# Designed miniproteins, single chains, continued (2), part 82

Each design is a single chain, and the fold is of that chain. pLDDT is the mean over its residues in the fold that is shown.

## One batch from the design tools (miniprotein)

Design m6828
Fold by ESMFold2-Fast:
Structure m6828 (fold): chain A 98 residues (1-98)
Amino acid sequence: MGAEYFKKAAELIKKGAPVGEIRRQLGKGVSAVLQKLDPADAERLSELLNRAVTALEDKDWVKAAESFREMAELAKKQGFDETAEQLKKVAEVLEEKA
């Protein structure tokens, strides 16, 4: 399930790991969810991931957190409750850095 990869991403963000390592975990999490979404929601999730990664590279913690909150709402809408909770935790970690 994608939830485990988002949990790992949150831990990496807390530790100040390189964005490339964080991106790898986020990509795996998103890929696991994309296979279960309709095409419109899949495209939206991919757009939100790209926005989040760009914000992380720019150290724009507020914009990154916003993107993860939007991803969490999309996951929750689709019934991926564990994934939504882990995405929300990623946003909370980023808000602590802001």
Scores: mean pLDDT 83

Design m6829
Fold by ESMFold2-Fast:
Structure m6829 (fold): chain A 85 residues (1-85)
Amino acid sequence: SMEELKKKKELLEKGLELAKKADPNDPYVASLLALLGEVYKEMGKYEEALKLYREALAIAEKVLGEDHPLTQRLRELLEELEKEK
């Protein structure tokens, strides 16, 4: 439901704020950004989802490398979302 999506968004945004304050380059930040992007996508906010996935990908590429499963998944998610727009 939209209410559940809004609640999940708020929890993820709070978690992301705390994680970024602790270490903005932590792989956990990339994971939270990806989850938040998924919520925005489900809410139909594709532009916001794209920004979040791009930010997540940049962190994942930098700290985990190109070949990491999370980095590869984020690339695939971005490519699919860009096709849908």
Scores: mean pLDDT 85

Design m6830
Fold by ESMFold2-Fast:
Structure m6830 (fold): chain A 93 residues (1-93)
Amino acid sequence: AENEKRQQEAKDIAEESIKKVDEAAEKAKEVLKNDKKVVEAVELIREGAIKEIQKLLDEGLKNPEKAEEYAEKAKELAETTVAQIEDLAEAAK
């Protein structure tokens, strides 16, 4: 039961982290819709971050005692990725 709760919390954090990355990418694509190269760069950053967040979730589910640590890493990765996408969009204006 305790491990199940930790696994559910890790899943919730990963889903929220992916959502934040997706929202940042969609906002950047709306602003940059005429710049195909920058849109492609945003998509590659989004895909890479989501894949890594999913990997961190998988590692947390395999090691429930470290699920909180992996969830924190996923959250930090999402925050860093959002900042990178926003910086790329601003630089391309």
Scores: mean pLDDT 83

Design m6831
Fold by ESMFold2-Fast:
Structure m6831 (fold): chain A 72 residues (1-72)
Amino acid sequence: GMKLSEKEKYILKLQLEELGFNEKEIEEIIEYLESNLDKFESKEEAIRAAILSAKKSKNVEELIEKIEELLK
């Protein structure tokens, strides 16, 4: 799949930091999204799915689980 742009990564980092995720967790989330971008209709939908899942998640594992539920 295509990689997220630096601007897209920056916006995602800001949103995840606001939701209480630390730098390491944000890096893990971005790596997950970049590895799975082909499963989303667009990069914009991938970013949206990550942010919406983050709002309902306490850690990276829960966030990934919520994204996987959205992809079913």
Scores: mean pLDDT 83

Design m6832
Fold by ESMFold2-Fast:
Structure m6832 (fold): chain A 75 residues (1-75)
Amino acid sequence: SKEEEELVKELEKLAEEAKKIYEDPSSTEEQKIKAKQVYYGLLSVIEAVRKDKLLSVEELKEAVEKAKKEIEEVK
């Protein structure tokens, strides 16, 4: 669905935000570790959705909200 496609794109954008944090030379070692965990976690979710379509729209919305909170906590 269009909603599912938009949510996957949102997860991809959040993954790129996490990547920017861990690639930023001004980030602390702790921030880099946490940002890497968020980034690779999101890549795993995106792969699972693309291959198996195991996540519902509701579960995708939950994943987006969780990722937003985790990125804010790293900043």
Scores: mean pLDDT 83

Design m6833
Fold by ESMFold2-Fast:
Structure m6833 (fold): chain A 89 residues (1-89)
Amino acid sequence: AERELLEKLLKTYMEALKAKNKEEAIEVIEEGIEEIKKMDAPESLKERYVKELEELKEKIEKAKNEREIVNLLIGGALRAIGELFDLTL
């Protein structure tokens, strides 16, 4: 459950990194939120990752340039990778 949620979270960050503009990045994040909500996992875990993506969306909306957006997405992806490794070790 938590591994599958983290893998979906990571996939969402990676797909958002392919976006050509802020609007596309936000759309990818919104799609990721909806996909997480539909996953077979405990509601408390889904709420945690949905909240993370909603906070990311707000930060991206406030970002002044593409560099800030890329830095936010890379930071989130690295954090998700770290949490996945913690579950494996």
Scores: mean pLDDT 83

Design m6834
Fold by ESMFold2-Fast:
Structure m6834 (fold): chain A 87 residues (1-87)
Amino acid sequence: DEVKAFATLIVGVHALGLDKEYGSAILLTLHIERPDLLEQITVEANKLPVPESLTPEQRELVVKAAEYLRQGKIDEALKYAQKFLDL
């Protein structure tokens, strides 16, 4: 589920305290590449609990997905966001 994967990624970035580093880039890339899903992704993210900490494996997947979104590589970002969701 693309909406849940990106929503979970947004929450993961927030849990890592990386909103200032990745937040604007993530929202900009989603606005450009998935404008029809951006509202659904944001609504879904607001429903998710923010974990107090992430495992090293979860942290690696979140950072990789966020970095690909920063680069505008939406399909690569989705791959890692989906892996994070599936953990």
Scores: mean pLDDT 86

Design m6835
Fold by ESMFold2-Fast:
Structure m6835 (fold): chain A 68 residues (1-68)
Amino acid sequence: IEEDVERIKENVEKYGIGALVRPAESEDEAKRFEKALKEAGLDSIAKIITVPGDDGKEEKLLFVIATK
């Protein structure tokens, strides 16, 4: 998570916006990203979205967007 936060911060500094989309590793990951990015001085939105799959399988995706 710290490595992802650093990459997002670098993208915000270079492009004015940083974003990340990947499979969620844990249910609290969105909160952890929002806290880390806020502590880095960035405004952010992070959410975990459940996507329905075949045979009742569900995938949880982490979405993070950050700006100054």
Scores: mean pLDDT 75

Design m6836
Fold by ESMFold2-Fast:
Order: C-alpha cells, then structure tokens, then sequence
Structure m6836 (fold): chain A 89 residues (1-89)
C-alpha cells in the first residue's frame, strides 16, 4: 500500500513535468509559426527587407528547434509516468 502510494506520487510528478514541457513545446511551436508567417511575407519583398527576413528565418528555426527539444523531453516524462502508473496498478 505505502509502496504503491509512493509509485503513484512519482508518476504524478513525472506527469506534471510532461504537461509543463509539452506546454513549452506548444508555445515555442506557435512562436515558430508566427515567425514563419512573417518570413513568408518578408520573402515577397526580400530585396527591400533582407536583414528582417534573415532575422525572421533565424527566429523560426530557433523556436522550431526549441519546440522539438521540449517535445522530446515531454515524451520521456510521459513514458516514465506511464511505466510507474502501470507498475502501481
């Protein structure tokens, strides 16, 4: 009983980390989309705004990378939570 409660508490902690990092991934994904749309608009006038286009592309790529990083981190915490929940059952 006490051992199961401990496993459930650890699972809940990993689940909370999953939710936290998944939200970070989603937030960065939205930032990447925003800069991607800006880059697409600036590309239509790339001769007029070459530096702004470069910055928008760099920010898009940066936030895409961060989104992917936090998504992988979230997946690892979800797997740990799922494993502990199964062990507690």
Amino acid sequence: EEERAKLEAEAAKHRANFEKYQKMSDDYSKMAETYGKLADELEKNKDKYPEELKIAQEKRDLYTGKSGFYNKLAERYKAKADELEAEAA
Scores: mean pLDDT 87

Design m6837
Fold by ESMFold2-Fast:
Structure m6837 (fold): chain A 84 residues (1-84)
Amino acid sequence: MDELLKKIAELYEEIKRLEELSDTNPQVKAEAEKKKKEFYDLLEKLHDSPETAKRAIQRIKEAEERYRKKVLDEINSLLEKLSS
């Protein structure tokens, strides 16, 4: 079960990264769509277990928070360069 939750979080992070790159690359867009289908298939399996679904939501929230921090760090780096 922990492996399923890890895979869901990893797929979520990968999908978000691929979506950022998909604007200029059709192959990346196709890969993002493929990963999204895999992600939704895993979520369907969570319907059989409310406890696992709750844990998956928590893992996704943690992944979003990590991504937000990375974006803030990149913005801060840009601001430092502009201040120079």
Scores: mean pLDDT 70

Design m6838
Fold by ESMFold2-Fast:
Structure m6838 (fold): chain A 87 residues (1-87)
Amino acid sequence: GAEALAEAALELADLAEKLAKAGLPEAAAILGALARALGLAAVRLAKTREETAKAIGAALAGVGAGYLAALVAEKLGLDPSLGRAAG
């Protein structure tokens, strides 16, 4: 349910951040966008305040990973819109 989607989103957001730091901003942007989408799905399925808070946190982690991907892309001379699609 919501908890499983939020956990998956957090794991994808963490992987996205690691990929961005490794100089792979396009892969990071894709995973950040997926993490955001799964986090938002978890918010829709959440039944408790605790589930909702975790789901919002997961969605925001995905947004943050996308933003980091955009910053790394800009630093490498790539199109920073790659990360903006995730934010």
Scores: mean pLDDT 80

Design m6839
Fold by ESMFold2-Fast:
Structure m6839 (fold): chain A 75 residues (1-75)
Amino acid sequence: LKERLQQAIKLLEEQLAKEEDPAKKTALSLMRGFAESALAEEDEATRQAIANSVLSLAKRTLPEEFYEELAKILS
């Protein structure tokens, strides 16, 4: 999961750099923060719960194609 979280953070950073919508920028920044917190987490169940929270937020706030790409990384 740690390697997948690193890939997810990279994807979130790339999308954040291209994003022009302030609301989506805020959502991407929050998701990046959660993913970084998950990387620092030592408990695997807690890490997975945080990863699931990132996916949940992405599904609600970002384009479906981006959510699907992120979900493939974190699943």
Scores: mean pLDDT 79

Design m6840
Fold by ESMFold2-Fast:
Structure m6840 (fold): chain A 88 residues (1-88)
Amino acid sequence: MEAERQEQIERRIEAFRKLGVPESTIELFRELAERLESNESLRAVSEENILVSVLLRDGRIALAVAGPVSEKTEKIIERLIELVNERA
């Protein structure tokens, strides 16, 4: 993982903790971040588009993308949201 991306992930986790997010939800966010970094195709997509993770009030995670999104990118994001929310 690149130092800059690791710093962004840790800053997001710190923000979640300050908001009182449960550690179980924080672990799901870490798992999602690791999957993005370990999956070369997902990583390439995130480099072309700015991804923003948003924690919903019910403890579920939503992803928002800034910039043009391909149909392929949209489907990958939908699948990641489903996987995270299934475990939350």
Scores: mean pLDDT 57

Design m6841
Fold by ESMFold2-Fast:
Structure m6841 (fold): chain A 87 residues (1-87)
Amino acid sequence: SLLEQAIRYLEKAIEALRAGDAEAAEKYGKEAVEALRKSGKVSQEFIKEIEGALRQAVASVRAGDEQLKEQSISVLERLVEELRKLA
């Protein structure tokens, strides 16, 4: 499903963030958001929350802020678990 595809892209984005690869994280994050929008299963408010968390995580990697990166990844992991409940 598109929702399962979005979850897989978010997991790849998280792996890229942990590796310090901001460009890969941004690409996977964009694919995840597009899949969520096409799924029609997730509210616009929740999608915006995911977009915001991805933007913050990518920004923290680009800035070299390890503490903010860890915090942002934890937020994304929580959002992924909420998406799994909808799958």
Scores: mean pLDDT 88

Design m6842
Fold by ESMFold2-Fast:
Structure m6842 (fold): chain A 80 residues (1-80)
Amino acid sequence: MYEELVAEMGALVLELAAEGLEDVARAAVAAAQAVARAAAPEIEALEKEDKEAAEKLAERVAAEAAEAGIATARAGRAAA
């Protein structure tokens, strides 16, 4: 499920870059990375105590990061 969101974001970023919207593509990647970076300490702490819970949180964060990237990409493309 989250893999579908990650794949959609990846395809959208490549499409934006191909259209010459490299700044929008970079903004989308940066938005996704910001979500992932914010959650990294919590995932790392949880992995030491409950590896299965850490893996589930990582999957959820991957989905949230992809959603943030997709939203940023769509907004930037609409504004271009």
Scores: mean pLDDT 82

Design m6843
Fold by ESMFold2-Fast:
Structure m6843 (fold): chain A 77 residues (1-77)
Amino acid sequence: MDKAIEELKRRAQELAAEASAANPDLTIVVEVEGLRVTVYAEGVRSPEEAERALPALRALSEAVRRAGLELGLDPVV
């Protein structure tokens, strides 16, 4: 179990780095606490900026969820 959680954390960080590279205008943050994964963008100041960030954050959340499922985990993203 613990090794699978550490692998999820590693993959989540790699996916976050890829998302940040693809979206240089966004500071994308991923926080992993066991099976709870939080994905957000820092520096978003308006609802309009949040809406622009949503596609990248949704794609990252789905990628992290799929990585967890591949590891036999059921993460909350």
Scores: mean pLDDT 77

Design m6844
Fold by ESMFold2-Fast:
Structure m6844 (fold): chain A 114 residues (1-114)
Amino acid sequence: MKEKAIEIVKKAEEELIKTVRDFSDKYGLPDAVRDRLLALVRGFADEAIELVETQPLEKALEGFKELSQRLIDAARELLRAAGVPDDVIDEFIARMQEIVEKALKELEKLVKES
């Protein structure tokens, strides 16, 4: 079960990294902003994997929810500080939320099957 949870987190990380790259290319974000967003995504995934490896799945799931919210909040603040328009930020955040919510549902299913 923990191995499957790590696979779910890694897949979410890959989709988030792709979203950051695609969004940065589409809207011409500065490399520094893109690199900071990528660092936030990688940090989120590393912490989520550590929770899965060190905690019971139910606690790892709660930690994933908290880490996901922190990632969304940090990404929103970073983009606002960079002067990105609110409508563009909302589009990006909506896509990130879709990815993390999908991963959360897959993790909740694993907890139920455990």
Scores: mean pLDDT 88

Design m6845
Fold by ESMFold2-Fast:
Structure m6845 (fold): chain A 72 residues (1-72)
Amino acid sequence: SEELLKKIAELAGVSLEEIKSLPKEAQDLLIKSLKQGEETGEWDIAAGVIALIIAVEKTVKRQEERKKEREK
């Protein structure tokens, strides 16, 4: 839900808009990571995993945008 995506954005220090711009599969994975943190109480680990997922997805998106620009 949007509530969970907003919590992820706040935890990762990014905007909700950035999270919503990610593929749905990535958003679902971020929600799973947030719920894992809630279940285990290992928030430092959950925050690290969330940050890594966002960093990977932002890198992939940036590479795809760059590739599309070169394929004009």
Scores: mean pLDDT 76

Design m6846
Fold by ESMFold2-Fast:
Structure m6846 (fold): chain A 95 residues (1-95)
Amino acid sequence: DAVKIKEAKVTAKGKTLTVVAKSEGSGEQGANSLAGAVLGVSRFSPVESIKVEAKGNEATVTATFASAEAAARAAEGIAAGLEKAGAKVTLELEP
């Protein structure tokens, strides 16, 4: 049972991916959905670390990848997945 994510900002800066999302449910439910999305992308882009935080209806996932290219590819995949799920997504890629 996925919680609907309304809005997300996906930022890749160097090796770090940050996703900030607002859900219709609790931030904990949104955080679980985002963590699942990051783990899904990690099949193609190895994740070195992942941190998940929830506050109210907002979830933040911060993941570190082996390379800046891996982080950028992961950001694109997560942004595309969230947009297909009906979220309003902003994608920012910084080298």
Scores: mean pLDDT 74

Design m6847
Fold by ESMFold2-Fast:
Structure m6847 (fold): chain A 87 residues (1-87)
Amino acid sequence: MAEQSPKTKEIAEETRKLAEEAIKELLEKMKKTEDKDLQLKLIGAIIRLIGLALDAELAPSEEEAREALEALKRTYEETMEEIKKAE
């Protein structure tokens, strides 16, 4: 197994926590909306967030973990903007 540095593990844990909170929020929004197109976008975003959290968890380097974290934050921000436009 590739062993992660302490910094890489810290970034992976932060990414996982942010993903968990984001997924909970998006699931709540999905349950409250009647817009099927928005529901499908939210499902896609949730799948993306899970993948990015896994990428960070399995990252062999700090750089790759940071890249996954930044991509996760971007995905979340873009998804929240789509929600605001639909509401």
Scores: mean pLDDT 82

Design m6848
Fold by ESMFold2-Fast:
Structure m6848 (fold): chain A 86 residues (1-86)
Amino acid sequence: SEDELQARYAAAIREMVRAGAPAEEVVAARDEAIVDLTGDPRNRARLAARREGPAAEAAFLGVDVGAVRARRAREPELVAELRAAL
């Protein structure tokens, strides 16, 4: 079921965080899980834009590139907070 698949992805990401995986790998695993769980082609296109870089992601989202860069800069902090909570 979708709930079982979601639980599987959540468990795998949790193990990556506990194992000390780099923030980039944790975020990539989360984004791939969202693409797989939703089946939404917009999420796949967003992930492709993100992988291309901040400017491509900003253009895709219709937002300022500085805002995307600032959000990306906070991802290591968010992953560190998740790791500390485990």
Scores: mean pLDDT 81

Design m6849
Fold by ESMFold2-Fast:
Structure m6849 (fold): chain A 106 residues (1-106)
Amino acid sequence: SLEKRIERMKELALSLVDDPEAQKRIEELYEKMLEAGKAGNQEERDKLFKEFYALTLKAAGEDKFREAVRRQTEEDALKAGLSPEDARWLAERTADHLVKIAKEAL
């Protein structure tokens, strides 16, 4: 579900970011993403997702952000019943994609 995806995004970001000001901004973006999702506003949701990933990448650094996305995606794929090969493939592609999105939103 969309809400579960947004919750996993929040968990990932807060696992990477120790700065209290950045954590507060992540929480604010999380709440806005939930509201945009409930309103069915896809354009606003897409914009907020980009801002969220850009903030997380900037605060954590690219390498830590990429590895965290890769690990979370692999874990979620394995729990969903994907093979280890398919989970690894999906994780690498997702990590590449989200790094690109985050950088484009900087």
Scores: mean pLDDT 88

Design m6850
Fold by ESMFold2-Fast:
Structure m6850 (fold): chain A 61 residues (1-61)
Amino acid sequence: AIEAAIAEARARLEAAGITVDSLAPSTPIEVMRAIVDAAIAMKWPTATTPADLVADPPEAA
């Protein structure tokens, strides 16, 4: 269900060190928007999904 997908995406964003939202999402759609906004802000054309957002950085520390 969509709730499971949102939980997965949220966990991946947080693993990447990105806050899903400034406060706390009240609705699932808020979480999805935060994920999309994070991807756009990163200007990472190959990282358009939550799973891609947690990929190793280009340099790889």
Scores: mean pLDDT 54

Design m6851
Fold by ESMFold2-Fast:
Structure m6851 (fold): chain A 86 residues (1-86)
Amino acid sequence: MDRGRQLMQQGDQFMQQGDFDTARQHFNQSFRIFQQMFAADPDRFVDDFVDSQDRMGDVFRAMGDFDTSMVHFTNSGMMRIVRGVS
């Protein structure tokens, strides 16, 4: 099973528990994995990388770091638009 997706699922569980620090650690690990995989094979991993960006945005927003949250949501939004035009 994909380790990156497993880390996102674990992060989602910690988000539901209100443990945002632990959720951020899991989402950050997932994000780094999918960032590397996307760089190597963009067509295969674009959706996973976008999902990991959205999770990073969600956790920083939950922690009150709106500037960092906006950067992640902007990046994921731009990738969705570019993919839709292609």
Scores: mean pLDDT 82

Design m6852
Fold by ESMFold2-Fast:
Structure m6852 (fold): chain A 72 residues (1-72)
Amino acid sequence: SEAERALERARARGDAANAIVKQAEKIIELLKEEKYEEAKKISTPEIVRAALSLAESRGEDEKVIEEIRSFG
């Protein structure tokens, strides 16, 4: 059924979005631990954008926010 395939595609998109959020959270934690090189290895434009939005919304330390900006 096309409806079943549409639901599978929506689920896959949700999984992809969740994966981006998890990687964004990991970048924030790595930067808090001053593991800049490790954070840079997993950074992509999408993950960095998500990490910046998350860090700003959470009121993270300005040093962490500036480090995230340096990846963009």
Scores: mean pLDDT 79

Design m6853
Fold by ESMFold2-Fast:
Structure m6853 (fold): chain A 64 residues (1-64)
Amino acid sequence: SLEKEIAVLLSLIGLEEDIKHGVASKEYLEAEVKKLEEDVSRIQHTSFKKKAEKLLQNVKQQLK
């Protein structure tokens, strides 16, 4: 559903903020990224999927 796809985008934005503020362990952040990778792959809405993939890539780059 669109609600679930929007929730994935919000979760990615939240992870980016957590990384920026250093409020979570690297292990926690990496586990959440792995879960969100699976959620992003299941997005059917083309524009949301592209936006989520961009956010996911940014988060993954910041964790390295």
Scores: mean pLDDT 82

Design m6854
Fold by ESMFold2-Fast:
Structure m6854 (fold): chain A 60 residues (1-60)
Amino acid sequence: SKVDILQKVEGVGPALARKVVAFLEARPNASDTELRTALHGLGVSDELTERIIEAVKKHF
């Protein structure tokens, strides 16, 4: 599943993976900037945010 793919990213737990997938499913046209802003709002580090964005681009 998409949640399982995101959990393979170092630092991504199941709660964060579910929130990212839910955000993308609710906003199918979301830009990288919008996802970055959402992750920043959740207190995610810049390094982890960029890893999540790269995983989304590669697998979604």
Scores: mean pLDDT 82

Design m6855
Fold by ESMFold2-Fast:
Parts: structure tokens; C-alpha cells; sequence
Structure m6855 (fold): chain A 65 residues (1-65)
């Protein structure tokens, strides 16, 4: 499940071939599920990588699934 989410997030940011980005996303998923307080910080961090709100909304939904 987490590997599918990581791959989908990497694809949304056009970084499917970036293993460092995949490692980063894995950490984000773990943090997001364990600490609800990081939700806002996570959205802000993702927005710094891609400012398209539709992409950010799709990624947040993937993290919450």
C-alpha cells in the first residue's frame, strides 16, 4: 500500500525516477499518519515542490488514504 502511494506521489511531482524523493515521501507518509499536527506543515512542504493546488489536493488525498 505505502509503495503504491509513494509511486503515485512521485509521479504527480514528475519525480518517478528520483529515489531520494521516494525516500522523502516515505518519511512524509509515516509522519503524516502518526502525527495529525503535521498536516498543515506537510501541505506547505508539498506546495513548495509544486504550486498547482490540484496536484497538492490529489497528493493530500493519497496521503490520507
Amino acid sequence: KDEDVINQVAKEFNRAQDPQFATYVRGVINSYRENGEVKKATVEALASLNQDPAVIERVVKLLEA
Scores: mean pLDDT 70

Design m6856
Fold by ESMFold2-Fast:
Structure m6856 (fold): chain A 86 residues (1-86)
Amino acid sequence: SIAEEAEKIAKKIMDIEKDPEHKNFVEYAAGMARRMEQAGYLELTEELTQLLKQYLDALEKGDKSAQREVENKIEALLKKAEAILA
């Protein structure tokens, strides 16, 4: 499952991330990936999973600029997903 991959990546991010708001954001993103997959939006689920992989990579490298860029992309996709799933 694509959403299972997203959940695994999100757990790795939450183990590294120190900010509770960032942990909540990533947990919410993983939950949205599962909702999108269950609704049949597999391409959006895959895109969100790839963005979470990029987030993890930026976090492991300590690249704050890359992390912020990926956060913005995730937030935009989450807003799109919320509109579709409403």
Scores: mean pLDDT 88

Design m6857
Fold by ESMFold2-Fast:
Structure m6857 (fold): chain A 93 residues (1-93)
Amino acid sequence: MDEELKKLNELRKAAYEGKEKARELAKKYGLKEEKVEAIFKEVESLKKGGIKEVTIEKIDELEELYEKTELLTPELKEALEEMKKALKEKEKK
């Protein structure tokens, strides 16, 4: 879980800087190309329309996208749930 979450977070960060950096990181971690494409979709969605902050709604959209593309692994689902939990705690104070 922790290692997989770290890999996904690094991939997401790299995708924010550029697709080539994200592809190199995905190869290093042995991630499938379809998983990398889903991360690119997430990053593009967050940037589109000037969205700079991750919201619970955006995480739900991403989870639906991954499920639709059959990329929603148990590890990825846990990572998304942890992100939602962190955002929910931040909203409280």
Scores: mean pLDDT 62

Design m6858
Fold by ESMFold2-Fast:
Structure m6858 (fold): chain A 82 residues (1-82)
Amino acid sequence: AAQARQRLQQILQTLQTQDLSKDQVIQLGKETINLALKYSKDPKRAIAMSLRFIGLLLDNASTQQLREFGIELVEEAIKMLE
């Protein structure tokens, strides 16, 4: 749990500070979802987050939209890891 939280904090900083490609943002979003699903004490919330991210991918959202949602997703995932 502690290592997963540290990784999520690193992903959050990367999304906020780095100039990332769409593929890089998608990869970080997928990693965030995998960490939330694996370590979350609330699987329903983790599934709901995953569905929201998948919805954005299906709608072919822009890099900026995926990055903004990715930041929200990581912040929510950090809260789910005690």
Scores: mean pLDDT 81

Design m6859
Fold by ESMFold2-Fast:
Structure m6859 (fold): chain A 88 residues (1-88)
Amino acid sequence: MKVEELIKFARELLERALRGELTADEVYQEMIKKAKEYGLDEIIEFLEKLREVLPDAVGIAIGLLTYLYQLLGRPEAVLEGPIEEWRD
């Protein structure tokens, strides 16, 4: 499912943001690009709203992951598994 691949990508962005490798703008822009590639226009609308309320890269990545896991019916999955399981 495209949402599951977007979750993997969002987890990679979270890891990079935690390492200080990405700014909030870069996380936002990368997610918008990936959502467009997958045809998930509803994610783009969510990201626009999320950007207004969460100022930092880590917060944006976590907020998006929470939303994506809710779409899969698994809100608790944000805390499941090590980050290594989502690494490429």
Scores: mean pLDDT 71

Design m6860
Fold by ESMFold2-Fast:
Structure m6860 (fold): chain A 85 residues (1-85)
Amino acid sequence: SLAEAFRALAASLPEGSFEHLVALGMAHLAAGDLDAAEAAFRRALEVAADDPEKRAQALGGLALVYRLKGDDAAAERLEAEALAL
């Protein structure tokens, strides 16, 4: 499954790295674990620091989580933040 593929990818990456946290977020999204996905993408955003490419990727993941939660206003705000980078 897509969730199993992302879980395997996350397990192969250095724990706490940006790439690990994004893969973990994607695994949780594919599994429907929206709160866990949000937590992973927020940690990815912290690790991204001032890197605009990484920040845009993490914000995109968060926006998708909020869309799936039905919070379109929060998703649109995060999408606008990513586009401003």
Scores: mean pLDDT 88

Design m6861
Fold by ESMFold2-Fast:
Order: structure tokens, then sequence, then C-alpha cells
Structure m6861 (fold): chain A 82 residues (1-82)
């Protein structure tokens, strides 16, 4: 489902961020920026770190997923340059 793809992509993003050769503080700043964008798209972040997209339209979910996939691609490319 779209909700499963959103959460899967976000987990993959968090794993990629954890692999960056950055301080824990800088990694948290990147995560916070992405979480702010997730909230701007209309989703909530649960206490366990999962995304609650239940209040979002299909179109909003698709836009959020596109954003997350783009962030994942940027992180994968950044890691290739290491």
Amino acid sequence: SLNEEINKTYLEIKELISKLPLSEEDKEEILNYIEEKIKEYGAKINKDGTIDASSMSKEQKEKLLDYLKFQKELLEEALKLL
C-alpha cells in the first residue's frame, strides 16, 4: 500500500542518514528538516518514529512519497561520493 511505501522509504532514509560521515548533531538536523517536511505534507510522526498518513488524501500521500524518494536518491548519491 501507499502507506507501507511511505514508511519503508522513510526507514531507508533514516538508515542512509546514519551512514553519513557526520556528527550525531548534524544527522539530527537533517532528520528534523525531513520530519518538518513530512508534517507540511499533512502527515504525523508517531512516538515510535513511524509516519501516520491516515488523515492525508491519496494525492497528498503520493506527493509525500515522491519527496521522500527524492531525498533517498540524494542520500544514496552522497554516499557514493565517499
Scores: mean pLDDT 88

Design m6862
Fold by ESMFold2-Fast:
Structure m6862 (fold): chain A 65 residues (1-65)
Amino acid sequence: VSSLVGALIRLMAAAFEEGVSVRVRFEGDTIVVTVEKRTPAIEEALREVAEVAEREGLRFEFRVE
C-alpha cells in the first residue's frame, strides 16, 4: 500500500479546484499523468506524485494535452 493513492487524490483535488482535466494511466511500471493546462497548483501536485512514484519504484511521465 503506497502514499501514491494519497498523492493522486491531492492531484485530482487540485485539478478540480483549477477546473483542469486530468487523466492518469498505468503503462506497465510507468504512471502517465496527462493534464490540459499547467498551473502552479497542478505542478506542485505533480511534483508530489513524481516523488512518491519514484520512491515506489515506478516511472513517472507528465504530459500536457
Scores: mean pLDDT 79

